Designed miniproteins, single chains, continued (2). Designs and how they scored, part 38

Each design is a single chain, and the fold is of that chain. pLDDT is the mean over its residues in the fold that is shown.

## One batch from the design tools (miniprotein)

Design m5296
Fold by ESMFold2-Fast:
Structure m5296 (fold): chain A 106 residues (1-106)
Amino acid sequence: AEEDKALKIEYLSIPVSDPDYLKKAEEALSKIKSPEVLQSIADLLETVVKHYPNYAFGYYDLGLVYEKLNQPEKAKKAFEKAKKIAEENGNEALANLASEKLLKLN
């Protein structure tokens, strides 16, 4: 739908320097219903994290997208990677969010 394409653009337009990034990204991604649009975001994020392997937000967002695609094993791996990088970078807020997601996937 056109709404899902607009939500994808909204999501991609959120600066990672935004202090509300995590909330805004989760809200935008949560509203997308199209599996095709969700898969296009997953493919884009896979490319991003391949080139920027320490980008913890990219792995966290991948986990959210894979959850919506009903791919729990891929979601779990993405959240595990997000947690590890967030811990290494001292981002306690992101590490805690990733940990909460992992607990729900058990």
Scores: mean pLDDT 87

Design m5297
Fold by ESMFold2-Fast:
Structure m5297 (fold): chain A 90 residues (1-90)
Amino acid sequence: SKEEVIKEIEKLKEEIEKLDLKDVNGILEKFEKIVELAIKYLEENGLDPTPLKLLAKEYFEKALEAIYNKDYEGFKKIILEMIEKIKEMI
């Protein structure tokens, strides 16, 4: 159900919030799981996952730019903002 998917996304978001700002790999791995959960939910409900995939790609590129600039606070903020947008798309 949508409620179960949102609950799992919120659990992963809480795990991201508890990670050290410099644990870029840990944050990205949990973010990838959130994206996969959202795509799976959309596909199982006959909805097009393409808009979410494109949005995830855009935010991933912004997140990588923040890392390149050593803006770890901005990186984490971008990831958390994307998670909220994903929740709105499902």
Scores: mean pLDDT 87

Design m5298
Fold by ESMFold2-Fast:
Structure m5298 (fold): chain A 74 residues (1-74)
Amino acid sequence: MRLSLEEFKARLEELAAEAKAHALDEAVIQRVEDEMLRLYLEFAAQASPEEVAEAHAYLQEVAREVRAYVDAAR
């Protein structure tokens, strides 16, 4: 299935919200990180180079926010 950039961003935000809701649950954090990477790889396989660059930047920003939130919760 082809994901749009907007669908990719929306799905990534949902995964980030799940990780933040379970910041102290290492199993949930690991699963969310794995799902985020899988989602990015699936998107990158079918997206234009410009969309891939934007998706990569967005993934890095969302991952940074989740990491900061988890670190602050500990």
Scores: mean pLDDT 82

Design m5299
Fold by ESMFold2-Fast:
Structure m5299 (fold): chain A 58 residues (1-58)
Amino acid sequence: SKLERFKELGKIAGYTTSSFSKEAQEKAGKEIEKAAKSEGFKAKTEVTEEGLKTEVSE
C-alpha cells in the first residue's frame, strides 16, 4: 500500500542519511513529511542520536 511505501521510505532515508549532518537529515525528514501529507497521511519525523526516524499513519 502507499502507507507501507512511505514507512519503507522513512526507514531507507534513516539508513541512507545516517552519515549526513543533522541539518541535512532534518531537510530529508521534512520532504518525507510533505510527500506523505500530500497523499493524505499523517507524518512525523525526528532526528535523534540514532538518525532520522519517521512515523506515518492514516
Scores: mean pLDDT 81

Design m5300
Fold by ESMFold2-Fast:
Structure m5300 (fold): chain A 91 residues (1-91)
Amino acid sequence: GMVHVEIYGEGKLFDSGEIDVDSLSSQIALALKIIAASNEFKRIRIVIRAPDDRQALERATELVRKILELMGMEIVKEEIGDEVVIEAEKK
């Protein structure tokens, strides 16, 4: 399923795009974007949207959480609704 992902560093848009969470190559691409943002910024915000695809939204959210954990980022805020907003900072 397709999700729209936006990555913000210090309140500015760093990257945005559509990711197919069913594709390993798309999962890797998302991971690389989050890694790049975590290296540039001390605090990042990730917004995930998947209109009418709750399963894709949930899978993308779990993938983002896992990548942040692997990067040593602490999730300081998480809002789950029609979109998911995750704020994380470097430990």
Scores: mean pLDDT 87

Design m5301
Fold by ESMFold2-Fast:
Structure m5301 (fold): chain A 64 residues (1-64)
Amino acid sequence: SLEEIIEQMIEGFRKYAEENPDDVEGVRLVRDIAVQELREEFHASEEEVEKVERELTEIEKEYT
């Protein structure tokens, strides 16, 4: 389901950010790719995309 995909995406992003805390640009790029995949590949609603983007941005700030 889309919900399971989102959960896996967020968890994977958190692990990436944790492993690459000094690579701010790389973490940001991975976030942007994840957001783009939600829109283009999984056709998530704009509301869903905005919620995920917000959560990924908070994770980015937490580790970088």
Scores: mean pLDDT 82

Design m5302
Fold by ESMFold2-Fast:
Structure m5302 (fold): chain A 89 residues (1-89)
Amino acid sequence: MTPEEFTRAVARAALETYREVPTAKDVVVDVTGPTEAVVTITADSEEGARESARKARELLESIPGVEVTGESISQEGDKWVARLTVRSL
């Protein structure tokens, strides 16, 4: 997978997560390397963050040659943030 193909596929999965999960208030993709990114999802509740992370993981893992290598959920102020670390194989 090229870096451009990787970035587009991850961005599409992030957009679909935002569209399909009402509790996902914000979804940001940070490209950390040519084939590595972090998807950050902000929600108003822990449940919303978990739901959003689950959907994002399903969409990302459905992309051939893409894997989720890390997942974290943390409270940041009055918000809950899920972070998924993603790479191309």
Scores: mean pLDDT 86

Design m5303
Fold by ESMFold2-Fast:
Structure m5303 (fold): chain A 99 residues (1-99)
Amino acid sequence: MSEEFLARVIVEREEEVTARVEEADRKDPGRGAHDAAVELGREAGLPDDVVERVGRLAGQSPRLAGRALGDYLVDQVAQGGVAEREELEEAIRRIEEEK
């Protein structure tokens, strides 16, 4: 797969998570966002430290939770040797600039 394809998948996942956390935040501001982000992180099999960080950031802003998940996915892809981190991050940045 190309870096562009992987970047689009990561951005789409960030947007999905952000949207779900935003919906929870509308129902219960702060706490709803935190709890939704923690549950999504656990469902995704994230390490406890990452889950706690994503939850804390979600309480501040749903978008920050999405970005934290995106950063973790970039780390996993780079560590797995599927794509180079810098090229993947640049592709993500270009996709975000298209909006």
Scores: mean pLDDT 79

Design m5304
Fold by ESMFold2-Fast:
Structure m5304 (fold): chain A 101 residues (1-101)
Amino acid sequence: SAEEAALARLKAALAGLSAKAGVDFSPLVELYEEALRHPDDEERQRRLVEEMREFARKVREALEALDPSTLTPDELKVLAMLLELAGNHEAAERLLAQLKA
């Protein structure tokens, strides 16, 4: 299914980022899978997004240290999303602009 294919691509991108950043992204995968299982639970969705933001903030320095030139397009998209969650909106927008060129 399209949902399973999207989840598989996210997991592959997070595994690639994990190897390059030296950070375990498995907690983020678990939060994302829980969000997918409970799409209509608005309170749970808000709590999961905040937990994702907290995780991204904890690993922010490792995310910012990644060389974008070594990343696949899927890894660049995931990195941009994580930088946005970590509060680095400028870096996130710059990476997304690069993907559209």
Scores: mean pLDDT 83

Design m5305
Fold by ESMFold2-Fast:
Structure m5305 (fold): chain A 74 residues (1-74)
Amino acid sequence: SREEVVRRLAELYQELFDLIDRYEAGEITPEEFRKRATELADEIARYVRELTGDDAQAEAWKAELLAFADRLVA
């Protein structure tokens, strides 16, 4: 259902926020952060595709998340 997909997206964003907090605390390396952020971006894009039915929208969402991750480690 749409509600289930939205709930999963919220959970994935919470995982992303936790990952950012761990990176800022020095608990993980920039390399590990980027790897885990990429995995989360892929999974978020999958649910965005399921929610919207739009591959272009899902790819745009993924690209934005990866750009954000790159900016954090720059």
Scores: mean pLDDT 85

Design m5306
Fold by ESMFold2-Fast:
Structure m5306 (fold): chain A 63 residues (1-63)
Amino acid sequence: DPEELARQRQRQLAEQRRAQADKNMEKKNPELAEILDKIKDVKSLDERVQALYDALVEKGLVR
């Protein structure tokens, strides 16, 4: 079924693009990628902003 083949290829391309974006993020700022992954678990926007700031201070990126 040509439609199944096309759908599978679209999924592979989407996954490849996401992986490439994640890799570029890690390559440029591995510490920032780590921080973003950690704050993604925070449900409250206020807590997420605070956690991001605390992590930036801890990594020495902000005074």
Scores: mean pLDDT 68

Design m5307
Fold by ESMFold2-Fast:
Structure m5307 (fold): chain A 67 residues (1-67)
Amino acid sequence: SMEEEFKKRLIEETGLSEEQAEELVKLAKEGNLDGVDRFLTRLLLEGKISAEQASLAGKLVLEYQGK
């Protein structure tokens, strides 16, 4: 499915965990871009991801929303 492909790309291209990718897929499916931004910002502030990982994940979300 598009969701499984998007989740796989998030993990493989950004290095996000399975759980982080699942939450991001859920928020993206809902069209909740504010939720995506808040989630990535929280992970960054908690030191769970890098700024580069957050930037790439955000880019992948926008590409997914364009479909």
Scores: mean pLDDT 85

Design m5308
Fold by ESMFold2-Fast:
Structure m5308 (fold): chain A 85 residues (1-85)
Amino acid sequence: MKFKVTTEDLGEVSEEIITEEVLKNILLNIIEHAEVTVTLKNGEVIKLESEEEIKEFLEKLKEEGEATIVITTPEHTITLKLKKI
């Protein structure tokens, strides 16, 4: 499955199309270094702290079709908007 990712980082906006596997690997890497919170299209909020939450999020993302990820580092906040293609 593929997702359109719109990234907002320090006022810069970029778009990319990634696979579910690439998204999973990105999230697994990020959770080791930053706080990650996801908001699904239905308004449900999930904190991603382990592989289990990432798996739960990916299943729900496939059902809802859209989500927003907020990555909080000590320096700044990055926002990812996901849309199922």
Scores: mean pLDDT 84

Design m5309
Fold by ESMFold2-Fast:
Structure m5309 (fold): chain A 95 residues (1-95)
Amino acid sequence: DAEERALELAAADAAVEMLVRLGLIAEEDREALRRAFHAAIDEPDEEVAAERAARTLAALMEGREELPPLEEARALLERAVAELRPAAEAEYAAR
């Protein structure tokens, strides 16, 4: 279903944006991770999809030496969730 796929892609994009805001991946790696998550959604084998997405995320995080402090990372996550929650609620209500 094209609509279901669109919702999965939107959720993947939201997750990538959250990881960028947390400083867990670099802004220049946003598109690479987004493509990897989209490819995982299009993979019919859920186990293979999860493995590929996890490996790409781990590789992009491996080169990072400086992560934001835990308190700042938590605040950024809370803000990202607050910004994305209205869209997620609207999608849930559109069933």
Scores: mean pLDDT 66

Design m5310
Fold by ESMFold2-Fast:
Structure m5310 (fold): chain A 66 residues (1-66)
Amino acid sequence: SEVPVTPEQQEELLKELEEGRKRSEELLPEVVELFPSNSEEDFRRFFERAEEHTKELIKTSRLGLP
């Protein structure tokens, strides 16, 4: 069963998401170096979309809900 997230847990998860975003930004150049056939812009769009989706899930207090 899906477990609801409290407002306090939401704040903590959003903080962790922000740290994860920072890490992804830092790793972007390295990822581009490993996959030079793909553009840096493509990876940025992917990470941005994934971050937005995850943030939405956290804010709804239900992780894994579509």
Scores: mean pLDDT 67

Design m5311
Fold by ESMFold2-Fast:
Structure m5311 (fold): chain A 98 residues (1-98)
Amino acid sequence: SELEKLIEEAIKLAVQSLSVTPDNRDSLLKQIDNLISKLKSLKTTKPQYKKIIDEVIDLLNELKEILKTWDSKNLSQINRIIGIALRLIGILIDIRLS
């Protein structure tokens, strides 16, 4: 489904964020913003997915805030990104089992 593809894209962005550098941070932030826009568009055409889409958008916004404050290879920020990726994977599994 389109929703599953967008969640897979969100997981990929979270994983890529584990390797964030000053050189790629702006590109990652732009990709996250583009994905949030696609999710908002899907929410208007498929309102039955609103709750799941809102949760994914919240996780992507948390990822953006971590990346914006990322001035060092801080292990606690890395662990937060891992947590976001695992939650996104959990959402994808829940959709596939439903």
Scores: mean pLDDT 85

Design m5312
Fold by ESMFold2-Fast:
Structure m5312 (fold): chain A 87 residues (1-87)
Amino acid sequence: MYTLTGTETFSEILKKFAEMSGKELILGKTFKDIPITPDMTRAELGVTLAAGTNVKVEVEDPDAPVQPGDLLVVDPETNTLHIVDPA
């Protein structure tokens, strides 16, 4: 798992996913490498990370803003990145 600082770029998050999952990261033409913003919701982050990539993303509390301390966890059986509340 990885703890967000709230300043990561999307490519940094996807690299952490690749490290945790052991799977190849494929970036499509529609991928945008932008930083997390203070007004971004978990749902918006999840949709943007999944768009133009091979990553499936599920989020806990989709309307919550992304905050420092939020956790990235990978389900190795489903190859799904989860964005969840702090431990």
Scores: mean pLDDT 75

Design m5313
Fold by ESMFold2-Fast:
Structure m5313 (fold): chain A 83 residues (1-83)
Amino acid sequence: SFDELAKELIEAVLNGDKERADKIIEQLEKMGAPKELVEALRELVDSIIRAREQRPLSDKDIEAAKKTLETAVNELKEAIKKR
């Protein structure tokens, strides 16, 4: 389901698993997510993973990243529903 993929995406990004995150985003795109929103999500994911590579994420960083990712995936979900 979309909700399961969204949960797995957030987990993959917060764990720095870029390969898994990229595969999940590809699946979301195949579900009919608009290309422009997919590209925005890819940029967001890349920024979070790069931040994680500089240093371990603090609890504050994790909460901010999670909230931002949840907002982005909700936008994708709504766009898919508007077919």
Scores: mean pLDDT 82

Design m5314
Fold by ESMFold2-Fast:
Structure m5314 (fold): chain A 81 residues (1-81)
Amino acid sequence: SLVEKANEEIDKGLEYYAKGLRAYQEKNYKEAAEYFERAAEHYLKASDLYDQAGKPALSEAARKRAEELRKLAEEYKEKAE
């Protein structure tokens, strides 16, 4: 189902988020930014799938999370330079 596919995308996003946090703790800011960008991509895919499934609240939450992760990625890219 669309909801099952969206949940799989959330799980992938969480995996990349965890990798990003680990990279950040090791002060690998460039790698952290890349992982957070990958996490955001998966949350955006989940957002679209939830929207198609008629789950607007879940869609909006996933989209907002993706935006937050993209902002963190940009900040960490600046910190790496």
Scores: mean pLDDT 89

Design m5315
Fold by ESMFold2-Fast:
Structure m5315 (fold): chain A 70 residues (1-70)
Amino acid sequence: MEEIRRRAELLKSPDRGTVARAAADLLDILFEDPSAAPEVVRLTGEQESTPNPFGAAAAQAVKAIAEGLL
């Protein structure tokens, strides 16, 4: 839970490398534990409106994958 929230918050980072690693970590969490999908959808949904367009796009992509696991 806390790990998912922390990774979702990192999607707001101005550093593209940080955003990419956070997105990859969220996908790893989803593939290891698909039951995390509802929480990932909720938390990445919160980051879709972030002012960083790269972070917003990453949040949308991870959310779409998580929704596919529901």
Scores: mean pLDDT 79

Design m5316
Fold by ESMFold2-Fast:
Structure m5316 (fold): chain A 85 residues (1-85)
Amino acid sequence: MKITSPEELRLTLQSLADFFEGLMDEVAELFREASKLAPQVPVDKLPEVNKALDELFKVIDAKGSREEVLAAAQKLLDTVKELAK
């Protein structure tokens, strides 16, 4: 549910990448990239990542379009990249 550590974030993003591999390869690539950066995200910034994950899961649960899932995954990657600086 809510991520409480950078390691949990890394594992969650890797699982998402594995899940989307062969279904939406572009989305899988975004999650794989985010997973590599996840250990660099400070613990105090994890609530911001959790918001992006909540948005992503809402799109997935609602069976959003490929474009909607891709946009949510890109937003998640952009969030992780910004916080990993």
Scores: mean pLDDT 82

Design m5317
Fold by ESMFold2-Fast:
Structure m5317 (fold): chain A 66 residues (1-66)
Amino acid sequence: MTDEEIAEIRRGLELAFPEERLTDEQVREAAALLQAGASQREVSEAVGLSLGTVSALRGELAGLGL
């Protein structure tokens, strides 16, 4: 994933979850864990994001063919 794709995904997640304080680094780490086959719970615990945010991120990654 490019840094531009990470920033675009983060912006979309912030619109859906405005109370989440998201960094590009958290999105990148969460995306890498999801691509490695980690569960939503494992990713949520590892990066400190809500289960809803992690679920939305998985949907964004699926949209990118990942």
Scores: mean pLDDT 79

Design m5318
Fold by ESMFold2-Fast:
Structure m5318 (fold): chain A 61 residues (1-61)
Amino acid sequence: MFSYSLTATPRPDDSEEAIQRRQELARKAGLIVKELVEKQGLSPAEAGLKIQQWLAEQRAA
């Protein structure tokens, strides 16, 4: 028996272009998090908050 849990899943209507754009944003976000943690000494939680804000700005543009 599996418990109901929502994770980020691909949408049925995702085009190849939409998938590529999402993957590119995820890659850039990962690099930024790594730099914030390793170079600036931020905690992973604090880096995560900054990345969420950055991703929201990317989606709004």
Scores: mean pLDDT 68

Design m5319
Fold by ESMFold2-Fast:
Structure m5319 (fold): chain A 61 residues (1-61)
Amino acid sequence: MSASEVAARVGVHDITAAGKEKGKPEEAEKAVRLVRELAAAGSSPAEIGRAAHELVKELGL
């Protein structure tokens, strides 16, 4: 598994957990899709981690 794939899996896990805690599963699903798209596009682990963090913040997760 590449470092980018690991970063995406960590981001997906954190976003999903936050979505459950905040009662915002639809917002969590949108953020998960964006994180997975970044990983598929070849984004770096740092970019994927930053995007996951910003999405959690922007969506109020």
Scores: mean pLDDT 78

Design m5320
Fold by ESMFold2-Fast:
Structure m5320 (fold): chain A 101 residues (1-101)
Amino acid sequence: VTPVGLENARLVAERLARRFYPEAAEIAKTDPEKAIEWVREKVKKWLLEQGHSEEDAELIAKLAAGYVLKRLADDGVVSEETKKRGEELIKEAEDAMRARG
């Protein structure tokens, strides 16, 4: 089994980030940390149900959470400091995927 490539992971993460954004935004209004955890959990669960590996599911969930956080900051729901954390999650996931291939 070949691990998912970075470009495919980005496409999947972007799609899932869009899907979960409305509910994540409501959670983030009161607790941005809980919104991050919720997105990562929902994305990982969905990917595991679709037959992805634990590693791929965790990395794609990090990407999706990072994309959600960046959009939440752009929409004024969370702070610029929280946006920076989203960028860090994206970088961690992308670096881990590049290290595999």
Scores: mean pLDDT 83

Design m5321
Fold by ESMFold2-Fast:
Structure m5321 (fold): chain A 110 residues (1-110)
Amino acid sequence: DSIKKNIEEIREKLKELEKLVKENASEEAAKKMLEIIKKIKEKLKEMEKAIEAGDKEKALEKIKEIKKLLKELRDIAMEEIEDEEALKKILEKLKEIQKKLEEIEEEILK
């Protein structure tokens, strides 16, 4: 239950992040950032499937891959988003997603 709830909360935060990117990034930056968000969504689905299969090792590997993509997304946002308030909101959403991902990791390691 806790893991499923955290996955759904990450999905909602990714939707909010997509909206912020579309509203605040240039067309070129938005395309790059949205492609990374798409990859995160794909890895999140693979992680969920690994958890359901009881494959802890694969689930942890997918978490590691998602963390790398979140860092890449953060780096692009810091370079490309000129509006200070929009950047702050994007970085807060990324931090919230990372926190939920760490909560999932802790539950897997129990």
Scores: mean pLDDT 89

Design m5322
Fold by ESMFold2-Fast:
Structure m5322 (fold): chain A 98 residues (1-98)
Amino acid sequence: AIEEYERMLEEHGDLVAAGASPEALELAEELQRLIAEAARAAADPSLPRATAAHVEELGARYGLPQDIVDEIKSVLDQLSREAVELLLEAIARARAFA
């Protein structure tokens, strides 16, 4: 599920960069950076795991659909707090651009 979101955001960034405006190119670069940071945070087993309350708070802050929030909550045992923060930020930015 999280890997699907990362793939979607990478594809979106690449499409935006192709023939896009300077603003769209800047957004694509920022999304790629956020995705890379999220992947690094998710790979670090020493980081504390995310909590359901934290995901709910961030989902509400970014105005994300409950379906996305629930999906992320279903895999919390595999996610660090930092990974969740970075992934939700990347998803929110991609959705705001669309």
Scores: mean pLDDT 65

Design m5323
Fold by ESMFold2-Fast:
Structure m5323 (fold): chain A 63 residues (1-63)
Amino acid sequence: EIDKLLEQVEKGDIDAYVKLLEYLLENKIPSLDKEFSTNVSEEEADKIQEALAKTIEEYEAKK
């Protein structure tokens, strides 16, 4: 799970992953943590990255 998750999150950093997990527990955003070594389609990967970026921005705005 680490390698796959890090590839998505390393663009922002590992803190983004932690924040996403916390947000998932409350808002049930689509998870990229379903299982490791599963090839996510390019479309889904892009959506996950956009969701991550949006979640981070919204989280920072609210604080």
Scores: mean pLDDT 53

Design m5324
Fold by ESMFold2-Fast:
Structure m5324 (fold): chain A 60 residues (1-60)
Amino acid sequence: SLEERAAVVGEVLGGRVPRGMQVAIARALERHGLDAEALSRSFPYLALPLARRIVEAVRA
C-alpha cells in the first residue's frame, strides 16, 4: 500500500523527514515506477545513491 511504501521510505531516510514528505516520495515512485533517476530529478535534495537505496528497499 502507499502507507507501507511511505514507511519504507522513512526507514531509509532515518526518520529525518516528516510523514508528508515520505508520502510524496512514495507517490512519485507510484507515478514513475521504481526509477531512482526519476526520483532524484523530482526531489533534488535526494542524491542519486540515496534514491537508489529507496528504490531497492521499496522493491524488496
Scores: mean pLDDT 78

Design m5325
Fold by ESMFold2-Fast:
Structure m5325 (fold): chain A 94 residues (1-94)
Amino acid sequence: MLDPRLAGEHLQKGLALFEEGRYEEAIPHLEKAVEIMVELARKYPEQFAASEGARASLELAFKALAEAYRKLGRYEKAEEVEKELEELLKELGL
């Protein structure tokens, strides 16, 4: 679960599928990227806060996941994803 390279790989695959309009296929990759990045942020909050790239990648993964759910009409799931990001950033003091 805690492999930042694996998170980056899933983010890239998810974003590529999203750009192709393949939202149902993008979601599991974006969810896995979010899962790994959230765990890393909670386990290593100081290192995460010091990394502009890590923060940018986390926000991008959450925003892409929420938008993919919206494209599929899953508005409640999109709102849950956005609230999770908001609460995480608040937890991290960002």
Scores: mean pLDDT 84

Design m5326
Fold by ESMFold2-Fast:
Structure m5326 (fold): chain A 86 residues (1-86)
Amino acid sequence: MVDEAEVLLALAQIQIAILKTTGAPLSEEQGNRLIKLLEEAYKAGADPKEIAELAEQFAQLARDSGNEEVAEKFEKLAEHYRKEAE
């Protein structure tokens, strides 16, 4: 059986690799789609600690792109999932 959580986490990791390699800016629309991806990974049973780490990486990419609004959304998401991991 395909593990939905593992597939969704892998997609998020691939997006991080693409953004780091290309230097492409993380837009609000892309950020909102990636937040949804991480939320769906959690619903599928993904480790909230791994989700928090991915969200923190997306927050840094958003800051590097000059998109503080998207960065704040990902930072808030990372804090939420760190609490879920406790």
Scores: mean pLDDT 83

Design m5327
Fold by ESMFold2-Fast:
Structure m5327 (fold): chain A 61 residues (1-61)
Amino acid sequence: PAVVPASAPGGNDTKDFEKLLESLRRVLREMKADDQAIEDVARGLSAFEGAPEEEIREKLR
């Protein structure tokens, strides 16, 4: 694959965040949340890429 040498962040935090979003969507579906509600939450969390779990958890409270 081609490696793009740039100052852009492409570390593990992005993949970890995606995993957290997947887990979140699963939990919300189990809680029988609306499809739109799940998307709204995921979109809000995307604004906190790399944020600690504590921050994310607070936003979901």
Scores: mean pLDDT 63

Design m5328
Fold by ESMFold2-Fast:
Structure m5328 (fold): chain A 71 residues (1-71)
Amino acid sequence: MGKLSLEEAKELADKVGVLLALGREEEAIQLLVDAGFSREEAERLVKEVKELIEQGKGKEAAELIVNRLTE
């Protein structure tokens, strides 16, 4: 599990966003863990992303995921 490419990060961010919109939070967490995050980091990121989505800040949520996956 190395650093993700920008393309892979964008695909994963889209998948995570869709799963969270469907209430499939555990699957979103598992995707992030599979991408190299610790479970604690994945849970924290999902919580932050969900908060942004609930505020209508879907673009900021996607940017947050991409930034975390590429660095």
Scores: mean pLDDT 79

Design m5329
Fold by ESMFold2-Fast:
Structure m5329 (fold): chain A 81 residues (1-81)
Amino acid sequence: SSSLRQQGQDYLQQGVDYYSLQNYDNAIYYFNQAADYYLQSGDYGGAGTAYSLLSQALEQAGNLDQSRLYRQRSDQLYLQS
């Protein structure tokens, strides 16, 4: 729904704000929430963007294995958008 997509966008923006402050733990949380709301709304492109940013935040936090996993998930979601 449009309301779920809007909530996804709001969480994505909060994640970007925390990422710019180098608060990667909060960025990870908000990007994960953004992806969930985009997936619930059927916005695979939005979910792909959220997982791409989640991957970057995980890499900055030192979680390289999860970063690689979410990069692959992002790529797959973009193919569905």
Scores: mean pLDDT 91

Design m5330
Fold by ESMFold2-Fast:
Structure m5330 (fold): chain A 109 residues (1-109)
Amino acid sequence: KRAEVEALVAEFLARNALGPEERRALALAVEEGLIDAQTLRDLFDGDPEKVRAALVRLLRAMAEAARRAGDEDLARILEARLEAELAGTELPEEEQEELRRIEERLLAE
């Protein structure tokens, strides 16, 4: 079971460029049992609605893991992305630029 979750996480990371802090939040979410194998499988489904629902579940799990780890900046980024997904709208331009700058900083190893 854990090997399946780890394989799905590895595939998700191979398809998505996540920074070290986002990778840490994902690893903590998996370790804490906040995300299941079905959510990870749904991220690779051909149904856009399943992918969207799985992304919402993933972002919630990662934000909770970041909060438990005391990483308030990462939790804020993940919560803002979650709210944008739930609203079906893009964030205001200024907020998008701010989050992009923070994400670029996180992605820079």
Scores: mean pLDDT 67

